# Designs tried in a protein design run: designed miniproteins, single chains, continued (4). Part 22

Each design is a single chain, and the fold is of that chain. pLDDT is the mean over its residues in the fold that is shown.

## One batch from the design tools (miniprotein)

Design m12740
Fold by ESMFold2-Fast:
Structure m12740 (fold): chain A 100 residues (1-100)
Amino acid sequence: SKEELLKEIERVLEEIVELLREMGLDELAAEYRKVGKEVIELAKKLSIEQQKELLGFLKSALDLIQKVANDPSVSPEQQREFAERVIEEMKRFIEELKKK
């Protein structure tokens, strides 16, 4: 249902914020939290199909950040750059959804 998808979206957004904080990326975590509030408000207006697309994007983002955070071959600088890129891609995805 839309309600179930919205709860999953909220959960994944919170998990990403906490992960970024654990990585020491407090500024990015704050930015992601701000964008996340906009995502939640947008998600309430989306169709079930669009909510599934958004949830898929967010789950993919979480998985990729988790893998980078736990990879000892990735430097802290590379982890920051990757996380920042994921946040920027999320902002672009949201703007595209708003324009549809």
Scores: mean pLDDT 82

Design m12741
Fold by ESMFold2-Fast:
Structure m12741 (fold): chain A 64 residues (1-64)
Amino acid sequence: AQEYADKAEQYMKEGRLDEAVDYLTKALLEDPQNPRALKLLGELVTKYNRPDLAARVGKAVLEA
């Protein structure tokens, strides 16, 4: 769980948002209550202005 959140944060810092979405989805599939993963999901909207990517993560988690 924590390892996927670490990878997601690293890819977000690198501007590799597609890879970040993949790892963030994996983190939330393992632990939907992971506070770091939920914070990173929020940052896709608030910091990166990418609500489309946040919606993609949410859809992938709900459809699993």
Scores: mean pLDDT 81

Design m12742
Fold by ESMFold2-Fast:
Structure m12742 (fold): chain A 68 residues (1-68)
Amino acid sequence: MSREVQRIREFLLSLARHALSNGTPAEVILAALRRLIDSLVAQGRISEAQARELLAEVEREIARLTAE
């Protein structure tokens, strides 16, 4: 993974954790983060494969935090 993609990943995970701690519903967070990731692909900043990996990691983190 590129250093930029890794920074984006850490930023997205931090946003998800912060939003969950503030009581934002998981579905609202996922919808917002998916739009952000789609925007990054549209801008050519990340590939579709990298976008799928980032979305899967965010979904896993949200599931982990909400299932525990």
Scores: mean pLDDT 81

Design m12743
Fold by ESMFold2-Fast:
Structure m12743 (fold): chain A 75 residues (1-75)
Amino acid sequence: MEMDFEAARANAEVDPMSILGEMVRDYENLSEEAREFFVELLKELKRRDPAVAERILAQLGRRYPEVAEEVRKRL
């Protein structure tokens, strides 16, 4: 799967924590497909910018530590 990380990063550059924060906040209401999309997005981010990916993982871990651990195994 290919995506324009530069475009996504540009949008998130304004407030990356806000975008991911909304996904984390609605995580309990997200479908399984939305959850898989989140993991795939993280994989691509980690390949391009591991520091940003780790920050996002840390934020997720503060909210849902068990979920963050499972996601880390898939990365």
Scores: mean pLDDT 66

Design m12744
Fold by ESMFold2-Fast:
Structure m12744 (fold): chain A 77 residues (1-77)
Amino acid sequence: DKEKKQKLKGLREVYEFVIKGAVDGEDVGDLMMEIKEQMTPDVLQEGGKMYQLVKQDRDKGIELAKKKREEAEKKVK
């Protein structure tokens, strides 16, 4: 359990890096394949769920910042 939790924490940091790299136009395909090869299927299944959460958290932050910018521009003529 503790080892799996540590692996998932490391995997989260890698997923955050991969998401950032993809946005910046880096080729992250090879990195994603290497991660899949190093992880067991059960860790990958849990990691997949964690990846979705990390992606949602990032997308939510971007959307919130965009909405705040739109509201600020609506108030400033």
Scores: mean pLDDT 60

Design m12745
Fold by ESMFold2-Fast:
Structure m12745 (fold): chain A 91 residues (1-91)
Amino acid sequence: SSKLEEIRKRLKAASQELEDLIRNNAPNSVLIEQFKKVVDLAGEEIKMTDNIARQVGIVLHLIGMILDMEARGKDTSEPEKYLNELLKSLK
């Protein structure tokens, strides 16, 4: 649907912005704020998608971003909370 396509476009853009912020060693507060935006958009796509492989891929991508932040010495406590809240919201 056009709504799903718009959410996918926004998720891709927000994910790219987060990747750029991680690469440029942005402050932890900025990374947390951007990660929350990515999680919110990811949750919207997952709820609209009946493709299980795509849903799993989105979750794995979010986990990968947390692992990249951790590898760079960032505190991942808040990102992990947002991801866990998303996972609990899935039916």
Scores: mean pLDDT 88

Design m12746
Fold by ESMFold2-Fast:
Structure m12746 (fold): chain A 85 residues (1-85)
Amino acid sequence: SVKDGNDSIARGRIGILKRQIDSLEREVDDLKRNNGSEEERQRVLEQLDLLIKELDELAKENPDRKDELDSLRDRVLGLKDELES
């Protein structure tokens, strides 16, 4: 069904977003350890903002996955806080 197709697409997209978040967590760690430049911090912050928008969009389209998506959103917000501190 269309609903089943959308859920399959959502699962795939969530998998991609999880990998992107994992990659950005490593970049945040590197920036914190190596006293990264303001330009590098702003680039990562912009990527984190794009991830928040994507997660919010997926949550609106997939309300049954809201709890999982909210958990991922909290991870992204935590990374932003680490860079803005």
Scores: mean pLDDT 82

Design m12747
Fold by ESMFold2-Fast:
Structure m12747 (fold): chain A 64 residues (1-64)
Amino acid sequence: SLAEKLFEYYLSKGFTPAQIAAIPLDELVKDVQSLAKKEFGIELSEEEAREVALELKRLALEHS
């Protein structure tokens, strides 16, 4: 999923799962929307980015 690709991206940049989980949701939504477009060529609405961000936080918590 896109959330899994973004999780791998954050890990590749030196983030730990705990650090990813600690990012405030509103900031993570903005980052997800920006990164999806710039790094993966995917345009997401704010609502779609929020769904991806919530899945990303869930993955980060499960791997913490």
Scores: mean pLDDT 86

Design m12748
Fold by ESMFold2-Fast:
Structure m12748 (fold): chain A 73 residues (1-73)
Amino acid sequence: MSQEEIEAAIAQLDKLMAQIKEKFAEKFPDMVAKIEALADKAKEALRNRDLSAFEKYNRELQRLLEEMADKYA
């Protein structure tokens, strides 16, 4: 994975987190905090080029986003 790909992935996670905070932080602060912690771990894994850790945290992040959409949207 190139440095450009890593930077692009981090930027996409940052945009996703901004959207999640705008939509859900007021009503579901605890869930947003959990999602933010996973996004931070995913970005750290990307910075360290640990693709296995990134995939693990990204999968958990997607699970929480699906749970939030199903129960609260």
Scores: mean pLDDT 79

Design m12749
Fold by ESMFold2-Fast:
Structure m12749 (fold): chain A 100 residues (1-100)
Amino acid sequence: SEMEKLVSQLEALVTLLRLIAEELRKQGREELAEWVDRRAEELHALLQKAREALANGDAETVRAVYEEALALVEETIARLEKEDPELAASLRAAVDKLLA
């Protein structure tokens, strides 16, 4: 279903942010990695809300949570653009491909 697709996209976005945090730690960028991990935790909380809404057949809540999640991802990209423009561009490309 469309709602199942949105939840799957949120699952992939959580995984993507966690992978970025791991790569930042490998590069010794511990403070930025911790910040990205906090964004991934917030996104995971939104994913849990979306999963609950999906289980209850609440498409309106799934869409609302999805839009909130996309805003969180955009805020993450905006901060990364200031700290590491190349990493931000890579994240944007990965997000755009995932949401296509």
Scores: mean pLDDT 89

Design m12750
Fold by ESMFold2-Fast:
Structure m12750 (fold): chain A 73 residues (1-73)
Amino acid sequence: MKEKAKEIAKKAAKDSLKELEKTLGKEVAEDLENYLIMRAYQMLKEGVPEKEVEEKIKKLSKELTDKLIQQHK
C-alpha cells in the first residue's frame, strides 16, 4: 500500500513538484512529495479508489505548490 501511495503521488504531482523544485529548491519539493505520499496513503487506507486518489492528489499538489510559491514572494 505505501509503495502504491508513492507511485500515485509521484505520478500525479510530477509537474507541480518540478515547478516547486525549480522555484523554491529541492528540499521544499521533497517535503511536499512526502506530504502528498502520506495523504495518498491515508486515502487508500480509507478505501478511496485509486483513480480518485490520483485526481485528488493532483489537485492538492497544484494548490499547495501555488500557495508555497505565493508565500515566498
Scores: mean pLDDT 82

Design m12751
Fold by ESMFold2-Fast:
Structure m12751 (fold): chain A 113 residues (1-113)
Amino acid sequence: MEEVKKKIEETRAGLGALLDRAIAAEENPALKEQLADMRARFEEAVDDLLEKLEKGEITPEEAIEAAINLLNSLKKELEYLLSISENPELKAALQEAIALIDKSIEELKKLKE
């Protein structure tokens, strides 16, 4: 359990920093607000997941599956933004976030074994 919680918290911290960098790099106010909303929704979803795990409402395996689902959903949103963005600094932050998501999903899958 502690390893699962730790991995989810490390992933949240790393993605949070990269999303904050993306928000800082974006100059379009509407897209900046969309990135900030995405960041806030991700944080809230992770907080809910960790609370359910701490209360024993879900198992560590269910928490891993929920975390992978959240990461895949975020990845799809980031891939869409990457496809429409012309800003090199934003693209770099989004690419690093997608790479961290892929690595985190692989590491979470190993914790199920």
Scores: mean pLDDT 87

Design m12752
Fold by ESMFold2-Fast:
Structure m12752 (fold): chain A 94 residues (1-94)
Amino acid sequence: MKPKVTLSITISGDTVTVLMQAEVSPEADEIETSLTIYVGDSNTKITAPSMGAQAFATVTAKAGETVTAVGTAKEYKDGKLLAENSVTKTVTLK
């Protein structure tokens, strides 16, 4: 079974907060999560460190800019990759 990945985006003024959560499948003994955020035309990339089943990052964006978050979860058993899932969520500030 693939890991279930959920992305939550909260906007407060010009600050965009992205939380990624991943659910481990029963057959996995390890999970690695990563979160990458792209902002506007600058191609600015922010990578959050792996924190097991969660990743968190904040970015600043201006009105009219598009913020794209990509969350990836990888599940392992005995050091071998079992499954990977990636979810993308996009918001445009107004």
Scores: mean pLDDT 77

Design m12753
Fold by ESMFold2-Fast:
Structure m12753 (fold): chain A 74 residues (1-74)
Amino acid sequence: SPEEQRLLANLEAAVAWLGDLAATTGDPRVAAAREQLERLLAEARAAKTLEEVRSIYGQAAAVADALLRELRAA
């Protein structure tokens, strides 16, 4: 579906962005978040329903939010 393609594209963009950020900062928290998003992207690609993709996307958003909270607390 168009929504599934959009969610997958957004996850791919987030993984790429975190990869660039990890390379630039050397911060292991950023690298860990990238690895989590890569695993979630693989799960989303293997998902059989849009509901599963939406659930995985929500998990990825939570990982990104947790990273931003950690970076602000430092």
Scores: mean pLDDT 87

Design m12754
Fold by ESMFold2-Fast:
Structure m12754 (fold): chain A 81 residues (1-81)
Amino acid sequence: HMEEKIEKAFDELAELVGLTPEQRERLREVLKKYSPEIALKALEIMINAVKYELEQGVPREELAEDAVSRLENAIEYLKKE
């Protein structure tokens, strides 16, 4: 169940910002360092944040380029909290 949720979150994020295969692979590499629970939570936070930023007019390309850094920051925040 958790792996399926993570896959759906990746798919949603990829559609929202147009993630390349390389960017998606880098995101998976980061997530492998953490538990599935933290990984899913970070992706959910990220999806909400990028939806908001897209509404504010932030370019999709910029959000995709920064996806790895944004995910790393979300995970770091969750791990500390």
Scores: mean pLDDT 77

Design m12755
Fold by ESMFold2-Fast:
Structure m12755 (fold): chain A 84 residues (1-84)
Amino acid sequence: SAAEELERRMLALLERRRAEGLPEAELEREVARLEEELREIQEKIENEPSEELREEFLKKMEELLEKGVLLAAEKERAQLQELL
């Protein structure tokens, strides 16, 4: 029941995102950009360590993890929907 309701909500959300464009492609671009930006920040921290840069790195890392989880879920859902 609760799990079934969550599944219905997720499917409705995916259907809406599909109508608005290709969410997987957009998420992939965002993930790639965040990874590149994190590498640049890490290099800056290694050269000039600062608390502000560390805070920015952590913020970007959390954003990357969140976007990565969403991307993985979208890819899994797209694969399942192709089988339906």
Scores: mean pLDDT 71

Design m12756
Fold by ESMFold2-Fast:
Structure m12756 (fold): chain A 80 residues (1-80)
Amino acid sequence: TLAEVRELLEEILGLAPEELRDDLRALVEKALAALEAGDTAMARAYLDALFGLFEAGEPDAETRARVRELVARIRALLAA
């Protein structure tokens, strides 16, 4: 559901360093807006951009593994 995707995205934002949060939140809002419009392809593109930005922030291995798990769950919800 859209609510479940929002909860998972909020968890990713909570794991983000403070300096990346505004940029990541912008991508989250764009992904959610695309989903509300029924544009799953665009939502997926924004999620890929979000994950790329998070990875570029050089998270530790544990944080990276958790974010990867959350992104995979979001992608599974979008494929349904």
Scores: mean pLDDT 82

Design m12757
Fold by ESMFold2-Fast:
Structure m12757 (fold): chain A 60 residues (1-60)
Amino acid sequence: MSEEEFDLEVELALKEIQLAVTKIDLERGIGDPEKLQAEIDALRTEINAIRARLGLPPLE
């Protein structure tokens, strides 16, 4: 594994955690649903970009 690949895997894990937390906040009605949905959509895009760089399939 290259240093770049390791850094991408760490970034992927952190973004996946952030996505999970934001989804829980949306489900529980915590905060602004429009902003939370926009953040979920942005995180999914970023996660799929990192996954593509690592040769992984996109999120379902």
Scores: mean pLDDT 81

Design m12758
Fold by ESMFold2-Fast:
Structure m12758 (fold): chain A 73 residues (1-73)
Amino acid sequence: AKEKVKIAIELTARHLEARGVPEDVVNELREASKLDDVDEAIQKATEALRKAGLPDKQIEAFVNAIKAMVERL
């Protein structure tokens, strides 16, 4: 579970970096992937995206993508 969350967040960070999301947001996502608690990692990643000014719908899509990746991995 923990490794699956780390992989999912790192893949999302790379995807957002390719889409032109600021480096500080990408770095906060990578820091979230280092957390031991899965729920804390998702919460920290969500907060990073919110601080970067991403629309709520995009943040919701991100959380759903992480959950889907965790279930598939």
Scores: mean pLDDT 74

Design m12759
Fold by ESMFold2-Fast:
Structure m12759 (fold): chain A 96 residues (1-96)
Amino acid sequence: SILEQVKEAAKGATPIPLSEITKKTLLAAPEGVRLATLVLIHERVEEFIKNFDPSSIADYIALKMEIVELEIILSYATTPLQKAYIQSLIDKLKKV
């Protein structure tokens, strides 16, 4: 699966902290670090979906913001694996 390929390629890499994600930090990072960072984003996406409240306007705003952030990160993706993984997370959020 894509996730298994990502976890293997990210093995031993230190992710960029979520608060430090910028175009500069992503473009400077080697693929393993970028993929490790995407795994942290994936964990945040899963937790968001698990706790999503369909009666909350704030949660719908947060959902739209998460999708926009991932679309921006996708524009910086440099490998097919990065692109496929980010797209899978966007598609997952759009099904919420």
Scores: mean pLDDT 89

Design m12760
Fold by ESMFold2-Fast:
Structure m12760 (fold): chain A 76 residues (1-76)
Amino acid sequence: MDALIEALRNRDFAAIREVLRALGFSDEQIEEAIAAIEAALAEGVSPEELAEQLRQVKEFEELVKNNDYAAIKAKS
């Protein structure tokens, strides 16, 4: 998972997309993750914290599968 942190530090969105795809995420999930990463980086969130959020995406996958957009939007 160090490769993900390095890609986040370099703002290499192409590398981030490939890592997420290799983990089995769909294009929709990848696009939502990239949007969240862009917003967090604009706010000054660290790459380490973003990597932890992406680990929690496995839990969010259950919410997305259940079509629970309110829970997803609650992320500020």
Scores: mean pLDDT 68

Design m12761
Fold by ESMFold2-Fast:
Parts: structure tokens; C-alpha cells; sequence
Structure m12761 (fold): chain A 56 residues (1-56)
């Protein structure tokens, strides 16, 4: 589900120890934000984007 995908993206962003991992989490989070209709998933995707950008 979009919510579970967003939760996984956020955890991946927070766990990212390499730029490649951070970029992968960023890309997935942006995709979720663009495609989901679930407001909770959108909020988590936004947090994942912030976490991934901080890890870069």
C-alpha cells in the first residue's frame, strides 16, 4: 500500500549511509508523493524527502 511504501521510504532515508541509498530513498519518496491520494502517505513521503536530503 502507499502508506506502507511511504513508511519504508522514510526508514530507508533515515538509515541511508551512502549518497546512492539516500538518492534511492529520495526518488521513491517523490514518486509516492506524486502518485498517492492518501494524505497520511503524502505526509510520510514529505518527511522521507527531508530525511533523504539531510543524508545527502
Amino acid sequence: SDLEDAERALKAAQAATTPAAARAALGESRHILETTKDPEARELAEKAIEAAEAAL
Scores: mean pLDDT 83

Design m12762
Fold by ESMFold2-Fast:
Structure m12762 (fold): chain A 87 residues (1-87)
Amino acid sequence: SHMDEFIEKVERAIVGMYLRAVEALPELEELIRQLVTELGKIIKENRNSPVEEIVKKIIEKLREAAKEYPELEPYLEQLIKELREIS
């Protein structure tokens, strides 16, 4: 389905962000893992919502994380860009 293809692309983008961020900032690995877990929860809990609403919620969470941990901003902004291209 279109939703399953969308979720697959989003999950791949999130994994890519995780791998890049952990390689660059290994001291933040636990925090990055927690963020990935929270993003996965947003996807799971909103699977029946329009894709635009899922993307909006993920982007809001990523922006909150970037404000709290500015060192993650380049990795989170790249993910935001990729998510906008998927939707």
Scores: mean pLDDT 87

Design m12763
Fold by ESMFold2-Fast:
Structure m12763 (fold): chain A 86 residues (1-86)
Amino acid sequence: MEAEYEQLKAQLLASMEAQKEKIGAENTLKVAKRTLELEPEMRAAIPEAVAEGEDREAVEIRIRALVEAAEEMARKAEEELKKEKE
């Protein structure tokens, strides 16, 4: 469980870092904030996903990894934008 979470989070962070290089810190921050805004809706959908045959733990791990990766990317993007403002 935790190993799958760490691996998924690392993959998501690597993907987000690659996207940041292409779209810049401002757009990366917008994407990350959008992902965080969707967290309550994603969590509210867990019972429905489980009823449709998804593993509850797998869905929760995916949401957790995505949110944690988005939070980390938001922090990195904000720091980069702050450096540009100086």
Scores: mean pLDDT 76

Design m12764
Fold by ESMFold2-Fast:
Structure m12764 (fold): chain A 77 residues (1-77)
Amino acid sequence: MEKDPDLFEAEQLVALARMYLWLAKKLLSKGDKEEAKELAKRAIELAQRALELAAPDSPVAAEAQEVIREAQEIIEE
């Protein structure tokens, strides 16, 4: 038995989104605000794709929502 194919893909998309979010936060801390916002937008795109594949009540959906929330804070900065 293995993970559902859509769930597995969603988990990988969330992992990539978290990586972009990490880079965005790092750039923001260095004053590279425009680059940070672009990476935050990329993180949102990846997390939204994960939400399309994941069941609404899954842990991966919750993680994707958290990434979107944190990335939105960077963009709205």
Scores: mean pLDDT 81

Design m12765
Fold by ESMFold2-Fast:
Structure m12765 (fold): chain A 83 residues (1-83)
Amino acid sequence: SKKEALEKVIELLEEAIERLRAGDREGAIEKVEEARELLRKHNLPGAKTLDGIIELIREGRTGEAEAFLAMEVALYKREIEKL
C-alpha cells in the first residue's frame, strides 16, 4: 500500500541519517537511493528532492544533507497520518 511504501521510505531515510552521523557517506547514499527508487516505483513525490540530497552528500555538505533528510522524514510522517 501507499502507507507501507512511505513507512519503508521513512525507515530508509532514518538509516541514511544514522550513516551520515557515523561518517559513512557511501552507506548513506545507498539508503537514500533505495528510498528514491521506492518512491519512483510507487509513483510518490519526493524523488527529485532525494536526488538533491544525494548531491549534497557527494559534495561533503553532510550537515545540510542530514537537515534535509530530517525534514523529508517529518513530511512523510505527516503524510502517513492523513492516510
Scores: mean pLDDT 89

Design m12766
Fold by ESMFold2-Fast:
Structure m12766 (fold): chain A 55 residues (1-55)
Amino acid sequence: SDREHGLGAGVRGATSGANEGLDSEGRGRMAEAVTLAEGGSDEQAREGREIGLRG
């Protein structure tokens, strides 16, 4: 499914990537990655679907 391609892979990658750069900037990225993973941003879901439709 198109949503899984963008959202699922992106969320897991973001969480793993955030751990690599744990600095002042990494802190902000980690907080946002957790928010996306737990809350599920409408923008992330919508963008994933839009890209799939355009492909």
Scores: mean pLDDT 51

Design m12767
Fold by ESMFold2-Fast:
Structure m12767 (fold): chain A 82 residues (1-82)
Amino acid sequence: MEEKVRELVRVALEAAKQADRETQISLIGHVMGLIGFELEGDKEAAIREAQALVEHLENVLGPDSPLVQRARKLLEELEKEA
């Protein structure tokens, strides 16, 4: 698994610890999708899941959250490598 994907997963799991159950389920779903597509080598699907994950983090924590800012930077780097 690419290091940036691994780091994005860590950020999402950290956010999930502070979220309600429904948000935790949603975030874990996107994390599992991201890992699955990464392992399959489907870069387009992995990036779509990473985009959905970051959008959910922004909706839960707000765009100014340090975790969201870190997740957005990781997403930008993943998109540049695609």
Scores: mean pLDDT 80

Design m12768
Fold by ESMFold2-Fast:
Structure m12768 (fold): chain A 73 residues (1-73)
Amino acid sequence: SLLEKAKKLLEEARKALGNAVTDEARQHYEEAIHYFEGAINLLEKGDEKYIPLAEKTLKLGEEHFQRAKELDA
C-alpha cells in the first residue's frame, strides 16, 4: 500500500541521515523525512480526498531522498 511504502521510505531515510557525510546531503535527507512524515499523516487520516496530496508529498520526499544519495555517493 502507499502507506506501507511511505513508512518504509521514512525508515530508510532516517537510517541514511544517520550515515550522512555532507551537510547538503543531510539537509536533503531531513527534507525527505519531513515529506515522508507528511505523506503518512495525510494517509492516516483515512479520507480518500487526501490521497492525491499524499502521493504528491511522497514524490517530493523521494526526489529529496534521491538527491541526498547522489550527494553522498
Scores: mean pLDDT 88

Design m12769
Fold by ESMFold2-Fast:
Structure m12769 (fold): chain A 80 residues (1-80)
Amino acid sequence: SSQQLLQQLQNQRATTMEAIKEAVREGNELMALLLYITLRSEFFTVIQQLKKQNAPESVIQQAQQLEADATAEAEAILKE
């Protein structure tokens, strides 16, 4: 369901964001960058899936807002 896909995105975001923070703390810039690319790819895939399933516009907009927020947070961490 669309709600399960949103919950999956929330969980994946939380897990990947913690991994990015850990990689940055360890000075592993390459790993942090790869995790950032993975985060962006995960959002792209799920948003495309929501669109193909003709999910409500409100759900698609929620996923896009989560992508924007997650991207901004990850970019702020990577600039440290």
Scores: mean pLDDT 86

Design m12770
Fold by ESMFold2-Fast:
Order: C-alpha cells, then structure tokens, then sequence
Structure m12770 (fold): chain A 95 residues (1-95)
C-alpha cells in the first residue's frame, strides 16, 4: 500500500464517521454484503474498509465490533466468516 492509498483510506473512514448513525450502519452493512458477493481480494478490501471506519469510531458498540473482527482475524477465520459475523452484528444495531 502506498502512503497516498493509506491516506485515502483514512480520509474515507473519517467521511464514514461523519455520516448519521443510520447512514453509517447502512454503508457498513452494504460494504460487508459486497464482501460476501466478491472474491477473496474484494472480501479483504471491504472488511478492511469497515474495520478502519469502526476502529476510528468513539462509539463503544462499534468499537466492540471492531475488536471482534480483529479477534476473528487473529484466530485465522476466513474473510467470508469475518464478513458474515460483522454483517450480523451491524444488522442487529440497525434493527
């Protein structure tokens, strides 16, 4: 990843955090739904985008979801399994 790509990812995460709570949840849900439809590279890219947005949130509930995603990665779970668990948790917050 280039420094310019990293900066773009950080700015995108900040943009997501500037959304309303409902808009942010819907956007993150859409990213994980796209992850589940894509190949492994797409899955990783979408999960990383969601993780960046969640990790920069000061919302404790979103922080818990970020921590869970990090834990699943550390446990060697597949990108598909991580995306499924993240999607479930975000949909529960939207409901």
Amino acid sequence: MTPEELKRMVEEARRILAMTPEERLQHLIDLLKEALKGDEETQKARIDAVLMALARSEDPELGEIADEIVRLYAEGKSPKEIAQEGLKRLEELLA
Scores: mean pLDDT 76

Design m12771
Fold by ESMFold2-Fast:
Structure m12771 (fold): chain A 69 residues (1-69)
Amino acid sequence: MPELDPELLRAALAEDPSLGELLVEVGRAIDARDREAAERALRRFREAAPDYPGLVEDLRAMAEDALSR
């Protein structure tokens, strides 16, 4: 199962705590099987965390894996 790097996640949240809300939105979209909502939240997360491309890629992979099941 794809997993977010906990150190990168902690660093990103320390710089912008609002990223936590976007993580919740991605999780909620996955639970609802709403691909459009997941893609929107992922785009917002990418815009808000430009210094953490690896974290964005891991989150995208996690969402795609979850939505394919």
Scores: mean pLDDT 76

Design m12772
Fold by ESMFold2-Fast:
Structure m12772 (fold): chain A 68 residues (1-68)
Amino acid sequence: SPTLDALKNVVRSVVSNPDADVDAILRTVTRHLGEEAGRILREVIEKVREQNLSIDQAIKLLEEQLKK
């Protein structure tokens, strides 16, 4: 899925860069991939920050959220 591949790349970038402007990234994702993709990405990033998840854990959570 092009949406999944794009979101995986964004998650890798955000987890690797603590100074990343998450609000700007979420706005861009929502604009180009839709509100559902933006919502899922926000939930994944919030859990990454709250639970200190690794990149692999964050990607797994992203894939689970996209399954419905």
Scores: mean pLDDT 81

Design m12773
Fold by ESMFold2-Fast:
Structure m12773 (fold): chain A 87 residues (1-87)
Amino acid sequence: SNKAIQAALDRVKKVIDMIERGAEPSLVSSYIDDVIYYIGQYLDSSNPKVHEALEKLVKARDYSRKGDMDKALEEVKKAAEILEEAI
């Protein structure tokens, strides 16, 4: 559903805003987990773009857990671009 992809994209954009505002890595990783959960519940993971966006979000979460916020931001931005292409 385009509505579910848009809602996922809005959540990913909130993660970008959180990182750019200097939110604590533990809060960022927790919010990325929420986004991953939302995508798993409401989007079709057999869609290659949805699957690719999930892979980027998993990488972003792993970087956030390590405190590498620059790399976390790069991966979250890639997830946003992929989800925009899926609309």
Scores: mean pLDDT 89

Design m12774
Fold by ESMFold2-Fast:
Order: structure tokens, then C-alpha cells, then sequence
Structure m12774 (fold): chain A 76 residues (1-76)
């Protein structure tokens, strides 16, 4: 997905804009699911459930941060 491999700050900012929360609150909420400072594939379902988003909504929020699906590192 387009969210994998993105930095924690990029994901937090995208979630903050999508959900109407602040970036620090979003960052603190996702912090337990971040590995080596980036979002992992295993974290995606947990984050979508936590923020009440679909995978499509999360991917759209990340794309709006100039990290489109085509230019993302995608796990096999």
C-alpha cells in the first residue's frame, strides 16, 4: 500500500489532516505501530481501525502528502 515505508511524521500529518486532529496527537497514537521510524505493512490494519478509516482513505491521505501509490515502496 502507499502508506508503507513512509516516515512516522508524514503518516501522522496525513492522518491529522484526514481526521481533523493535530499532528502530535496522531503521531502519539501511531507511535506503538512504527518500526525504525517508518510505517510497516502490519501496522496498516491497526491504524485504519484506530482512526476509523478505510485503507483507501489512508492511501488517499498519504497521496495528498506527495507520496503517491506509484512512488511508494510496496511490500511483496
Amino acid sequence: SGAVGKSASTVANALAKETGTDAQTAFNAIAPFIENGVLTAAAIPKITALFGLTLAQLNAAIANADHGLVSSDVPS
Scores: mean pLDDT 69

